# Ledger of designs, part 113: designed miniproteins, single chains

Each design is a single chain, and the fold is of that chain. pLDDT is the mean over its residues in the fold that is shown.

## One batch from the design tools (miniprotein)

Design m3951
Fold by ESMFold2-Fast:
Structure m3951 (fold): chain A 98 residues (1-98)
Amino acid sequence: APTPLQREMARRIRLAAETGDLEHIREVAELLRRGGHELEAELVEAGLKGDVEKAKELYEELKKAGVDPLLLTGAAQAAILALLIRGDEEGALEFAKF
């Protein structure tokens, strides 16, 4: 079963998708940081800043570190959605295909 953190991340990502409000994605980064998942939070923040290259670097670092795949997937989804809400469809596609 998903952890409370994983459930709350999924809920906020869904709210961001429904509303287009980046605040819900910022709240995902805050949840991850409070849970001790600093690099996953930085991945989400890279998406919020429109920094596609930093998002790719952080994703590879996290993947090599063998972090929880559900947290990594959630952080990547939040970053992609942040790029889409910002209007960076090309950056979102580039990162999603990476």
Scores: mean pLDDT 89

Design m3952
Fold by ESMFold2-Fast:
Structure m3952 (fold): chain A 63 residues (1-63)
Amino acid sequence: SDEEDREVAENAIRHIERIAERTGLSPDEVAEILERQAEGAKLQGRPVTAEILEKRAEEQRKR
């Protein structure tokens, strides 16, 4: 469902950004990880999850 796909994306974003904060990853490095996760989501048939992850990656790159 779209709601479930959104929760999957939100959980992935929280997890990745928490690791990034602890390890000192740059916004561009975080964006790259989110972009790779989005590609994985597309392959798994989760286009809504992929769209949310791609949008978050763009926000990171604009930092």
Scores: mean pLDDT 86

Design m3953
Fold by ESMFold2-Fast:
Structure m3953 (fold): chain A 95 residues (1-95)
Amino acid sequence: EKEKVLEEAKKIMKEKGWDPLYQKAFLEIVEYLVEKHGLTLVDLRSLYEAGFTPEQLLRLLYKEEGNEWFKKLYDELVAERKPKRDAAIAKAKAS
């Protein structure tokens, strides 16, 4: 079942058009949830339907489980994406 869940996760990432950092984070989250919580294919589809992002899932995991590794990964994702967003806004305002 883990292999089927990971393949569905890869399909979701492709459909969402997420960047490689988001894709890596999402796969690691899905692997963790399968191994520690028995995440099923149905559960993964429910999360996708609810519109959860990798950063939201990481935040939930570090807040609820106290997992410092997920907190670090969340902080890294937020830091990486913020400059690109800020640059895009600045460029739009300058034009």
Scores: mean pLDDT 70

Design m3954
Fold by ESMFold2-Fast:
Structure m3954 (fold): chain A 103 residues (1-103)
Amino acid sequence: MTEELVAQAKEEVERGEEALRKGVELKEKGGDPVKVTSYAFAALSSASGLYMLGRMNPEVREEFEKAADHLSRAATLVLRGGPREEVEEEVRKAREYVERALE
C-alpha cells in the first residue's frame, strides 16, 4: 500500500521536475515569460497533487506535505528567476522526502 502511494508521488515529482526543467531552460534562453509561468504552474499542480495524496493518506502525510513544500519552492524560484542549482536542489529534496515515506 505505501509502496503504491510512493510510486504515485514519484510520478508527481517527475512531472514537476520536467516542467521546472523546461521552465528554467526557456528562461535562460530569454524565451516567452508566459510559457515560463505555465511551466511553474504545472509544477505547482504537481505539488498540489502530492499535498492531496498526503492529506488523504495519514501514513505518508508528513513526508508528502514536505515534498509538496519543496516542489512549490522550486516553482517559486523559477518564477523569481532563481538559479538552476537552487531549483534542482529543491526538486532533489522533494524526491528524498517521498522516498523517506518507505522508511
Scores: mean pLDDT 86

Design m3955
Fold by ESMFold2-Fast:
Structure m3955 (fold): chain A 74 residues (1-74)
Amino acid sequence: RRAEEERRWAEGVQALAREALALEREDQARIAEAQALQKVDPELGQQRLAEVRRERDARLAELAERAARLAEEA
C-alpha cells in the first residue's frame, strides 16, 4: 500500500471524526431546544425532536457510508 494512499485514508478518517463531533454538538443544542419546547407544547416539541433525530440519522448514515468505503480501502 502506498504511503500517499494511507495518508489520504487517515485524513479521511480524521475528517469524518471531526464532522461527527460537530454534528453531535449541533444535535445537543437542537435537542435541548426541542425538549424545552416539549415542556410548553408536548406535541410540537415531540415533532421537532423527531425532525432533529431524522436529520441527524440521515447525516450519520452518510458519514457511516463514507466510513465503510474507507474501511474497504484500508
Scores: mean pLDDT 78

Design m3956
Fold by ESMFold2-Fast:
Structure m3956 (fold): chain A 70 residues (1-70)
Amino acid sequence: SEVEARLAALGERARALQSTDPEAAARLLEEGLRLGNPDAVVTGVEREVDANGREVVTVHAEAPFPPAPP
């Protein structure tokens, strides 16, 4: 699927950029999230430094789940 291929490419690029350009990494993660979950709403993006001094970008989002059938 074109969507799956694009999601994989975005994920790889985001990972490569995470330590050098975390803002660009966050944008790619947001794009991938929207592409895989078109009804998802990004609620926040956080940048933190992990135990190894690596900058980590975390994207928070809410996506609707189908309601349980009646």
Scores: mean pLDDT 65

Design m3957
Fold by ESMFold2-Fast:
Structure m3957 (fold): chain A 90 residues (1-90)
Amino acid sequence: MEKIEELEKRIKENPDDVQAYIELAKVYLERGEFDKAKEYALKALQIARDKNDREGEASALEVLAKIYEKMGDEEKAKRFRQAAELLREE
């Protein structure tokens, strides 16, 4: 809980902190709260794209792949992982 509160504070102080959204998505993933994990990972993806932050975009896609893998959606997990790899090949 403390870690979530710290990350939420970081986001309030800097709403464009892509890494804070990624970390928050990972925390919710560890807790099995997949819907919240997806919300934060998708928000990280959107902000990274808006800022043309390719590394942040790839990281967000990798977290989305892990979320879908944990949910048992192997096909979506593969698609997100492949998207992250293609982005790194640019």
Scores: mean pLDDT 84

Design m3958
Fold by ESMFold2-Fast:
Structure m3958 (fold): chain A 67 residues (1-67)
Amino acid sequence: MEELVKRMVEAARKELSPEKAKEIEKILRQSAEQSRQSLEKYREEFEEGVKRLDEAVRKVSDRLEEE
């Protein structure tokens, strides 16, 4: 993500004024940070979900063996 932002800023600097390139960089970096935070939240929820499923499967398996 950050590397893509840098490439876009470099392209903008070639075709646009330095001032416009700076504003574009700020907007793109803010967007990238928001996306990163959302992805981290979903990753944590996914990891917890997997752990809970694994424990539930283990409990069911253990109880079935007790029968």
Scores: mean pLDDT 71

Design m3959
Fold by ESMFold2-Fast:
Structure m3959 (fold): chain A 87 residues (1-87)
Amino acid sequence: SAAAQQARADRTLVLVAVHGLREAVESGDLEVLKKTAESILKVAATLSPEAQAELIARLREIRAETELSPEEDEVLDALIAQLEALR
């Protein structure tokens, strides 16, 4: 069905976004992290509410799992808040 195909596409985009954010955090480059967060927000605007919720949950897991600098933590906090505001 079209709905099942869309759900699969949304899940793929969530996984790509999560992977990209992890790589940006591991890079230690704050500008790369900010650019990645901006890209994730643009992609998230195209996702279903269910996929947006899954993305937010996975980003919260990364934030809990990773030792972040105050500046990195601020970028993730702002991204999560902006993602919640899309709903």
Scores: mean pLDDT 86

Design m3960
Fold by ESMFold2-Fast:
Structure m3960 (fold): chain A 85 residues (1-85)
Amino acid sequence: MSKYEENPEVSELLAKAAQHRRRYDEAISQGDAEAAVKALEEMAEYLDKSAETYRNAGDEKAADALQREAEEVRDQLKRLKKDMA
């Protein structure tokens, strides 16, 4: 059972992040590096928005967990951009 299912506002933002992860997988399979970069950037943005929503609601633990996930996505993005250069 997902801890985030009890917070409908965040579950919608996390669904958007998951959608962009799927777009990233498609872009990589098609060799479209620009689309892959855009998908990771959008995924990180929705994870940051989810973290901010939890922080505004007073759930610091959930906010910190999502911020860590966003940082991992940003690290993946940096590696992808380096491979494109």
Scores: mean pLDDT 80

Design m3961
Fold by ESMFold2-Fast:
Structure m3961 (fold): chain A 61 residues (1-61)
Amino acid sequence: NEAAAREIFDAAIAAGLSFDDAHGVVRDFLIATADEDADHIDRATRLVVNHFRDKAAEAAA
């Protein structure tokens, strides 16, 4: 879960979120996925990271 948390945090920061908001996103993600299997966590991580990457790309364009 540390790798997932790091990727989500980095993507949120790149999308322009504050440190507090980015930490909040990671915390809520870890709580929501605490009892999930590795496949579910990977899928959820990819969805969250892609969302923030899309937001960062919009801001950069």
Scores: mean pLDDT 79

Design m3962
Fold by ESMFold2-Fast:
Structure m3962 (fold): chain A 119 residues (1-119)
Amino acid sequence: SMEDFVKEALDYIRELMKQAGVPEEEIEKIIKELEALIASQPTDALALTVLVNSTVYVIIEIMKRKGEFDLAAIQAKVDAALQKFADLGKKNGISQKVIDFALTSARQLVAQALARIAA
């Protein structure tokens, strides 16, 4: 279900922030805000797009805080997260069309974000 997918995806984002040493209170605040933003979306495709894009920004921010500016390393970590989201979506019965839409949109935004870092 979409609800089960969102829960597992938020758990994944929580773990990424925890591994980066983000304080528990700040993690829960971010997760709560993200959950509300996802719930406010009018379609599953837009909800998934918001979730995936937010995860990309979390990864980029974590890597910047660790002093990592290698674009290949950032790209690899983002690609791993996109694959995780595709796998979780399939596991939870999200349609391939919705998954493909969200991941295609996310890949375009990642390319734009990395181009700005490279400039």
Scores: mean pLDDT 80

Design m3963
Fold by ESMFold2-Fast:
Structure m3963 (fold): chain A 74 residues (1-74)
Amino acid sequence: AAEALAAGRAGDPAAIAPLVALLGSPDEATRRAAAVGLRQIGGAAAYRAVADLHRTTTDPATRAVIRRYFPLGE
């Protein structure tokens, strides 16, 4: 988890999948850090992964973090 958050903050695209998983964390600080890391990576791949999670997640906290950090056109 810590390695994925650090890689995301460094803009490493290999962190996209681990960071998407962390958006579903029960810990608010972890969800927020994952969203920031995904934004730092940026690009179509990160945006699509976040949009896919937003469509499929049933967790309102995960949806709220995604909406705050990503322009998903909802």
Scores: mean pLDDT 73

Design m3964
Fold by ESMFold2-Fast:
Order: C-alpha cells, then structure tokens, then sequence
Structure m3964 (fold): chain A 97 residues (1-97)
C-alpha cells in the first residue's frame, strides 16, 4: 500500500538524518508525516533524491534557511529541476490538505 511505502521510506530517511545529526531534516520529515498518504510518499521521494544528488548537509542548510517547510520543499524541487508548473501543482495539493 502507499501507506506502507511511505512508512518504510519515512523510517529509512529519519534514521539517516538522526545518525547524521541533522535536526532540521528530522523536523522536516516529521512535518511530512502530517501530510496525506499520497502527498507524503511523493515528498519523501523528493527528499530522498535531493539527499542522493546534493548530500544531506546541503538539504539541512536549505531546510534551516527556509521560512517554512513548504518553502524548503519548493527550493529542493527547483534544485532538482522540477518545472514551475509541477511546483505550483504541489503547492495546490498541500493547500487542500
């Protein structure tokens, strides 16, 4: 199920961030857990890809320097090359939740 996939990825990323001592990434992951199941999995996959491509130190910096977790997510999506249209679509889905 999507819930089982999201929960598995949540635990994987949370353990990674905890082991690395990345407090802001941990708080971001806990925020993602408050989102609907479909959106949660999508955002966790974005986070996983950002960590893979840019490293966890960069992701920690982006989260720390952003005003909100949504703004941090948008910045990471921009860095990953998501289109403005894809980012606007995600913002609308978060606003509905």
Amino acid sequence: SLQEKADKLYEELRKLAEKAGKKNVLEFIDWVRTLPDDLRLYVLEVLKEAIRKFGIDYVEKVVKESETFEEALVKLMEDLGFSPREIESLRREIAKA
Scores: mean pLDDT 88

Design m3965
Fold by ESMFold2-Fast:
Structure m3965 (fold): chain A 93 residues (1-93)
Amino acid sequence: MTEEVRRLLERAVELAERAAASKDPLEAEADLAMARMAIWLALSVPADPRLLEEAARRLREIAAASKDPAVRAEIEAMAEELLEAARRLRAEA
């Protein structure tokens, strides 16, 4: 699959990690919004389900380390979107 999808997924993970570590709720919200946009762009093209599964695994690790329940819930939701997309791609493969 394209290097563009990999870069978007890596950016989403980096932004989620920043949000989980942030002490400023507005900064965390902005980073999560950008992460969601990166995921939306990554899912707009055909992707290797393995890349989506790896990104989802990393997002779940970040969510588990997050102490803010709202931040955790949003990161978990992003991970579930990636896993659902990967499952659909595997069913069609």
Scores: mean pLDDT 84

Design m3966
Fold by ESMFold2-Fast:
Structure m3966 (fold): chain A 107 residues (1-107)
Amino acid sequence: SDKEIAKKALDIIQEVTDAIDRAAREALEKGDRELARKLLLLESGETLHSALLYLAYKYNDPNIKSILEKVIKEQEEHIQELQEYKAPQDLIDQQQAALQELKELLS
């Protein structure tokens, strides 16, 4: 159902956000302030995705597939940015796995 798709996508984006937050904190502890700043800016973008998916879940939005397609496109762009920043490989791998799970919700 549309509601179940929205809930699953919301849970995936929460895991995406938590992984970025952990990596940002680790970058700060290691003194890599520039990487931490870039990661925290990406995390702020994920807040908008969470809000859109939460509203789709709450109100059983029939446009959920269109919302999810936009979220997927923006997640692909975020992964490219993580690669350019030379973010930890574990973070990039987690983000790629989460992206694949989001794509499977459209199938």
Scores: mean pLDDT 88

Design m3967
Fold by ESMFold2-Fast:
Structure m3967 (fold): chain A 85 residues (1-85)
Amino acid sequence: MQDQIILQIGQIIVDAMQQAAGQTDTDVRYQIVVQGIQQAIQIAQNNPNMDQSTIDTLQTMYNLISVDRQDMQAAYQAIAAQRAA
């Protein structure tokens, strides 16, 4: 039973990644991937037999992707500020 749910979660992430790969807009690509991971987390959390380590891994993946975009913007702003000084 757990294996089938893990496969379903994996398929949702793969489908989101494939959909994102077809997009030219970086913001749209990011949104598709983030939404796919959020959907996977909800499916995992709604299953009482799901291993907590799987849920924790999905949450970590979501946090890394969400923070990475903000870190990239912060780095760009820091470089621009140094160049202006």
Scores: mean pLDDT 69

Design m3968
Fold by ESMFold2-Fast:
Formats: C-alpha cells, structure tokens, sequence
Structure m3968 (fold): chain A 78 residues (1-78)
C-alpha cells in the first residue's frame, strides 16, 4: 500500500538537499486511487495516483521547471 513515508522517501531521493519537502497526507479514495497532498519549497500540491501511475498533479502556484520535473519523476516511480 502507498504510505506517507514511501512518498516522502521518493521525493527526498530526487530533490536537492536544500529544498524543503513535506508530505501532508496520503489518502486512499473510494475508487482505489490515492490522493497525495505535499509541499515542495513552500508550494502545496496535490497528486492523484492510479495503479502506480500519476494521472493528475496540480500545484497552488507554478514550481520551478527543475523542481516540477523532479517531483513528477518521484511520483511516477511509486
């Protein structure tokens, strides 16, 4: 099962050490998808994962391109 610790470890493995990363919640939806709420460099985002695939990702404001690419890489690896 997907856990907060697994998501945090994946994000931490790809992001620079000086970039803050926090997984706020990992919620299993009634349809079997996972909703992950996270914060990277002070920016809050929501990812939707289905059968180990990233099907949606939205941030409250744009992340720098390099950080967004790294976050997507980590989430796709789950």
Amino acid sequence: SLSKEKVEAALRSVLPEDVSVEVLSVEKLPDGRYKVTLRVDGVEGVAILENGKLVGFKTEKPLPDDLERRVLQALLSL
Scores: mean pLDDT 84

Design m3969
Fold by ESMFold2-Fast:
Structure m3969 (fold): chain A 75 residues (1-75)
Amino acid sequence: MDIDRVREAVITWVKGLQLIDPELDPEVVERVIEKLRNAKSFQEIVDILREFAKEHPDVRSEIEALIKHLERLLS
C-alpha cells in the first residue's frame, strides 16, 4: 500500500473529526495534521494516532477504530 495515499486518507479523516465534533480545538487538529504530514512510515502514522487518542479521550473511540482498520491493512 502507498504510504502517501494512506497519509492523505488519514489527514482527511482527522479533518472530518472536526466536522463531527465542533468542540474539538482546530489548533489541536492542525498540530496532528502537521505530525502526519511529516510521518515517513505506517508505524509513525499509527504512533501519532495513538498519542492523539491518549491526549483527547473525547475522540478516542473514533481514533482507536481507525487504528484497528489501518493495522488490518498493514498486516
Scores: mean pLDDT 79

Design m3970
Fold by ESMFold2-Fast:
Structure m3970 (fold): chain A 96 residues (1-96)
Amino acid sequence: MSPEVLEAMGEFNRAAGRLKGLALSKGDSKLLDLTTRFTNLSGLVAASLKTDKEQVEVLRKSAELLREALDYAQKGDFDKAREILEKGIKELEKLL
């Protein structure tokens, strides 16, 4: 794995960790499950791509979506946070 991909993976893992931590602290098992499924699927999609640039783009886009879901969850809008993750999962499934 290239240094650029490792950096993007670090950003992605930090965003995922923040959202998982919030889901755990609030007892939202569905948000935790969706975050786990989204992050696993994002990793599989990134691993399927042949160029470092494409892998970085997928990982950074996924990190941005995780931060958007985190922002809604922090505001107490867990339904919107879950909707964002469900839509993200559907988009990633089309890339496999």
Scores: mean pLDDT 86

Design m3971
Fold by ESMFold2-Fast:
Structure m3971 (fold): chain A 91 residues (1-91)
Amino acid sequence: GMSLLQQARAALDQAADLLKDGDGDGAIDQLNRALDLAEQLAQQGHLEEARAVLQQVIDLASQLGKDFPEKVLEAIGIQLRAIGLLLDIDL
């Protein structure tokens, strides 16, 4: 089966494609999936992989909020959760 990192990368790729296709709700679902997978990576000690996924979640969630102003609160929520997980890794 796919590794957690491969699943997280697939979710990020799907989120990016859904943003290009104008599907903000689909992008939110995939960003939340990537965030959950990054948390699992961090819990298993894969800290560098978790950081890379979380940074991409932040970047794509920032794009979500810019492209879909009606989703700005969801975009901020995703970014704040990703930042919180990054701080937990670095502390």
Scores: mean pLDDT 90

Design m3972
Fold by ESMFold2-Fast:
Structure m3972 (fold): chain A 65 residues (1-65)
Amino acid sequence: MAAEEERKRRELLEEAEKLRREGRELVAQASQAWYEDGNMDEAMRLLEEATEKYRRAQALEKEAA
């Protein structure tokens, strides 16, 4: 049904947007950890988590299309 398809697409896009926001927050934290705290290990870990969130968001966006 069209209404169910639209709801599914909306839910996928909302989840993707949430993951993108979380990814941006992790990138900001990684930047602070590296440049302000000098903690490269923490910064790299946060960047890896951000990358995973962006990859997941892209997959959901493709499924919503």
Scores: mean pLDDT 83

Design m3973
Fold by ESMFold2-Fast:
Structure m3973 (fold): chain A 64 residues (1-64)
Amino acid sequence: ADELLELLLEAGIPEEVAREIVEAAERGDGKRADQLLTAGLLRYGLPSPELMRRIAELLRELLA
């Protein structure tokens, strides 16, 4: 959970939005987590492919 939050902050997503994404993923609400992540990336800019890959991997682990 903390690692995903740190990566989202590194990607330029504000702490409030990053926390909402993590909380949605921890609840198993993959649809909400994906919606919040997509909206955040569109609003704050797309991070590097490597950072995106790490975020996607951690989200999958939390949703499993």
Scores: mean pLDDT 79

Design m3974
Fold by ESMFold2-Fast:
Structure m3974 (fold): chain A 74 residues (1-74)
Amino acid sequence: PAKPNTREELEAMLSGLSTTEARLFLRHEVDVALAKGIISEEEAAALLAALDAGQRDVDLVQRLVDRMSAAKAA
């Protein structure tokens, strides 16, 4: 169930996880979304590159999570 509340729970979870754990979790979600055709290969590559670069742009990560959650709920 994709709700705004799920986003805050994800943020809390990511804040409690190590950088490595958070990265593995997000990579898994990206892989699942890519396999289901929810996101493009280009979108997946851009997100993984942002994670690899250690970008502090929480908004970018959150926008992806929102998009993936909305697509999963459809």
Scores: mean pLDDT 62

Design m3975
Fold by ESMFold2-Fast:
Structure m3975 (fold): chain A 116 residues (1-116)
Amino acid sequence: KVDEAAELVSKAIKALQEGNYLEAIKYATKALELAIETLKESKDIKERAEAVIVAGEAIGIVAEAAEKAGLTEIAKELRELLKKFKEAAKNQDFEEALKIAEKALELAKEALEKLE
């Protein structure tokens, strides 16, 4: 799952660089979903730490793609959540990181619906 999520992050970055913001948000949203599943299901600290890294990268990509697509308010909320997520990650507060990631996922899905 973590390897699949990392591959999706790479695809999201490429789509973002190519100006395909909808595709970037789709890949990043799927990567975030997989990272959230790992945080919920895994008891392994290393696997959860890797999922936190992937989730943070995915949230950042959605925020940048949303901003470039003109979804300024969603991008602003995602960047605020990303700051809180990074703080939770630094403190190894996986429960708080999971809650923030789930909120970011809801905003990512809202961005997808607005661009369809």
Scores: mean pLDDT 87

Design m3976
Fold by ESMFold2-Fast:
Structure m3976 (fold): chain A 92 residues (1-92)
Amino acid sequence: MDQVRQRYQEVQQLVEQVRREAERLVREGREEEAIEYIRKKAKEQEKQKNYDAASALLQLLADLAYRLGRYEVMEEALKELNELIKKYSKEK
């Protein structure tokens, strides 16, 4: 379905934009700001009821936190992702 493909592309473009900005912050030694930036973007998407984008951004946060050795942030992001999926899967 073209609409499903289009939505997938929109979510992937957003995730790529957020990833690029986060990677820029990491290169500047601003790792905590990179983590907060992704978390902020995930929260913004959740407020807009874009749960697919919010979930993708929480996964991006977990992946970045793992790469940075910030395992506590990774675990929190995965917990938030699981809670988001459980909460919003009930709306279908």
Scores: mean pLDDT 83

Design m3977
Fold by ESMFold2-Fast:
Structure m3977 (fold): chain A 89 residues (1-89)
Amino acid sequence: SAREEAIRQWTERLKAAQKEAEKAGLTHLSPRLRALLQLLAELTGKSIEDVIEELKKITRNELSMTSAAIIKVSLLTKEPQIFEAALLI
């Protein structure tokens, strides 16, 4: 289905973002969080460091930061399937 294809495409894009963040030295963060942070940097044109600083101002731990990142990505892309794709990585 078109929905399944969209989930697959977003999952592949998130996995690519995860590898890019790992190359940038973010190995101390969970794979899901680093993928979302890298994708946010790509979508906003900001550095990943600036994205992390902005999210730290409104979040208290890695779980809340991951939640904020997925919400921001979903709002920027207008793609609800990104929530399901993020759960698969």
Scores: mean pLDDT 83

Design m3978
Fold by ESMFold2-Fast:
Structure m3978 (fold): chain A 74 residues (1-74)
Amino acid sequence: SAEEVEEELDREFMRVYMEYLRRQAAGEAVSEEELVARLEERTREIKERYPEHEELIDRLGREYIAKARAILAA
């Protein structure tokens, strides 16, 4: 269902973001561009598994990337 896909997207996006923060805390040279690329990769993978929800996945992916950028800019 759409709700299950939304929950999976949120879980995967949060995992990627938390991994990014962990790598920064460890002193690794990770960029915002690398974070965005990983989020875009996860969005593509999830769309391949749920083609019926492609528009929803694209919208949520863009929203999450925008939110991540805003948090990093603050």
Scores: mean pLDDT 83

Design m3979
Fold by ESMFold2-Fast:
Structure m3979 (fold): chain A 72 residues (1-72)
Amino acid sequence: MKLGTAADLKAGDVVMWEDSNNRLRQARVVSVDGNTVTLDRPHDLKAGDLLVTQNGKVLTVASASGTTVTLA
């Protein structure tokens, strides 16, 4: 997989991740503001988790709160 950044995301994109139970989760991007991404639903992401874009790029989560994710 190739490493990505917040610049690889835009509103309408889908991101995917594996939760702590190894289940595939997904959410739609509502907006991107710098390194902060707003998703269409609450999530269980935390610092150190990986997000995969529709183009197969891997994004590292720096922090998360509510429906927002800040990328490293």
Scores: mean pLDDT 76

Design m3980
Fold by ESMFold2-Fast:
Structure m3980 (fold): chain A 64 residues (1-64)
Amino acid sequence: SMKKKIEELLEEFKKKLEAAKTQEERGEITRELLETMKSLTPEDQLELGKEYTKIEKELEEKKK
């Protein structure tokens, strides 16, 4: 199902973001996300982008 693929992508990107120590590494991960989004439907793009932004914010708060 499409839901499972989005959840798998989010899990992978979350792990990559947690492992990233520099803003350059985070930028590369974001670029990879944007390339992945090009192959998705508009609905899936919105869902993935929304959840990714939430993960980024949570990780940024943990650094403070």
Scores: mean pLDDT 76

Design m3981
Fold by ESMFold2-Fast:
Structure m3981 (fold): chain A 89 residues (1-89)
Amino acid sequence: MEAERAAEEGARLAMEAGKKVPGPRGAAAAILGIGGLTELWLAEKFPEKLDRAEAIRRAGEDARRGGELAGDEEAIRAGEEGLRLGREL
């Protein structure tokens, strides 16, 4: 469950950092964070539509990209950890 928590935290941090960065770069980071959180929610509620391990990897990658766009190192680290652990599932 560390993988899911890392991916969720990373996506949340990317969304929050994106809200603080002005312009299209901040918007892209926020959208990626929201996307990651949505993928995790979808896998939890509809596992037949999206596999949990796949959702964790997607959310981790979205968090990493969003963190890079927003310049948020915590989002990048959490996203990388979620992606790394998700690949082991």
Scores: mean pLDDT 87

Design m3982
Fold by ESMFold2-Fast:
Structure m3982 (fold): chain A 80 residues (1-80)
Amino acid sequence: ETLEQIKKDLETLIEAFEAVARGDVEKAREILEKHPELPYRDELERWIEALESDNPEAQEKARRAAKEWIGGFKFILEKL
């Protein structure tokens, strides 16, 4: 993979996970559909499903997890 592709994927992941962190399921799914080869797709899908559940604890856990992943992606992107 090229460095440019890695940066692009990280930027897309940050946008998708920020949507999850806000509870914006519609936006997160749009990003997922536009980027079928996005890394961590299964993890993103899992948290979108948690947000779609009727369980507030699961929703809060998904938002917290998304924020942690965003921090990791931003850290990697800063070093590239």
Scores: mean pLDDT 84

Design m3983
Fold by ESMFold2-Fast:
Structure m3983 (fold): chain A 84 residues (1-84)
Amino acid sequence: IKELIEKLEEIVRKAVEESKKAKTSKERVEIADKAADEVKKLALEAGLSEIDANELARAVFEAAMTEDAEGGIKKVREIAEKAL
């Protein structure tokens, strides 16, 4: 449980950092999609439902697209804690 939340936070931080370095909007979308897919896989592997995994994926995608690491981390914590 704690391990999952730590990994989700790392993915959010990395995705936001990579998005800030992206030269085009298309690259930012690709970074956000990749991070969202990674989070969905981790959530499903940890035993979360498809609904909760998709909600986490959306939160990570939004964080990367808005470049808001703090907001993204808070959101994934709330979703993961509620799902567990």
Scores: mean pLDDT 83

Design m3984
Fold by ESMFold2-Fast:
Structure m3984 (fold): chain A 115 residues (1-115)
Amino acid sequence: EKEKEVNAIHLALIAAHAAAELGASEEDLKAALKKAEEGGEVAKKLMEATLEFVRAARESAAAAEEAAARLLELMDEAVELVKKYNKESGEGAEKLAEATREALARRVAELRAAA
């Protein structure tokens, strides 16, 4: 149970990082979304917020910024949950979340500069 949830959260965080850093599309994230649904509510919400960020980034800088803020809140929740289950997995999730936070900030800044 806990291991499935931790693994799903890690997969969702990897997908969020790919969306922010590489501009991964919704089609690239389909497999991750299905696995996140199996891994419980937090992983599912993270994946849904990641897909919303991908969509928002195609519309406007303002929409991307709002979607990024929501994704950041859910990432903080997910990191705290993983830390409760496993210290090593929690440290990995925290590092990935920090890298994703930086990538999201860069992506929003790029979209603002292009507008």
Scores: mean pLDDT 81

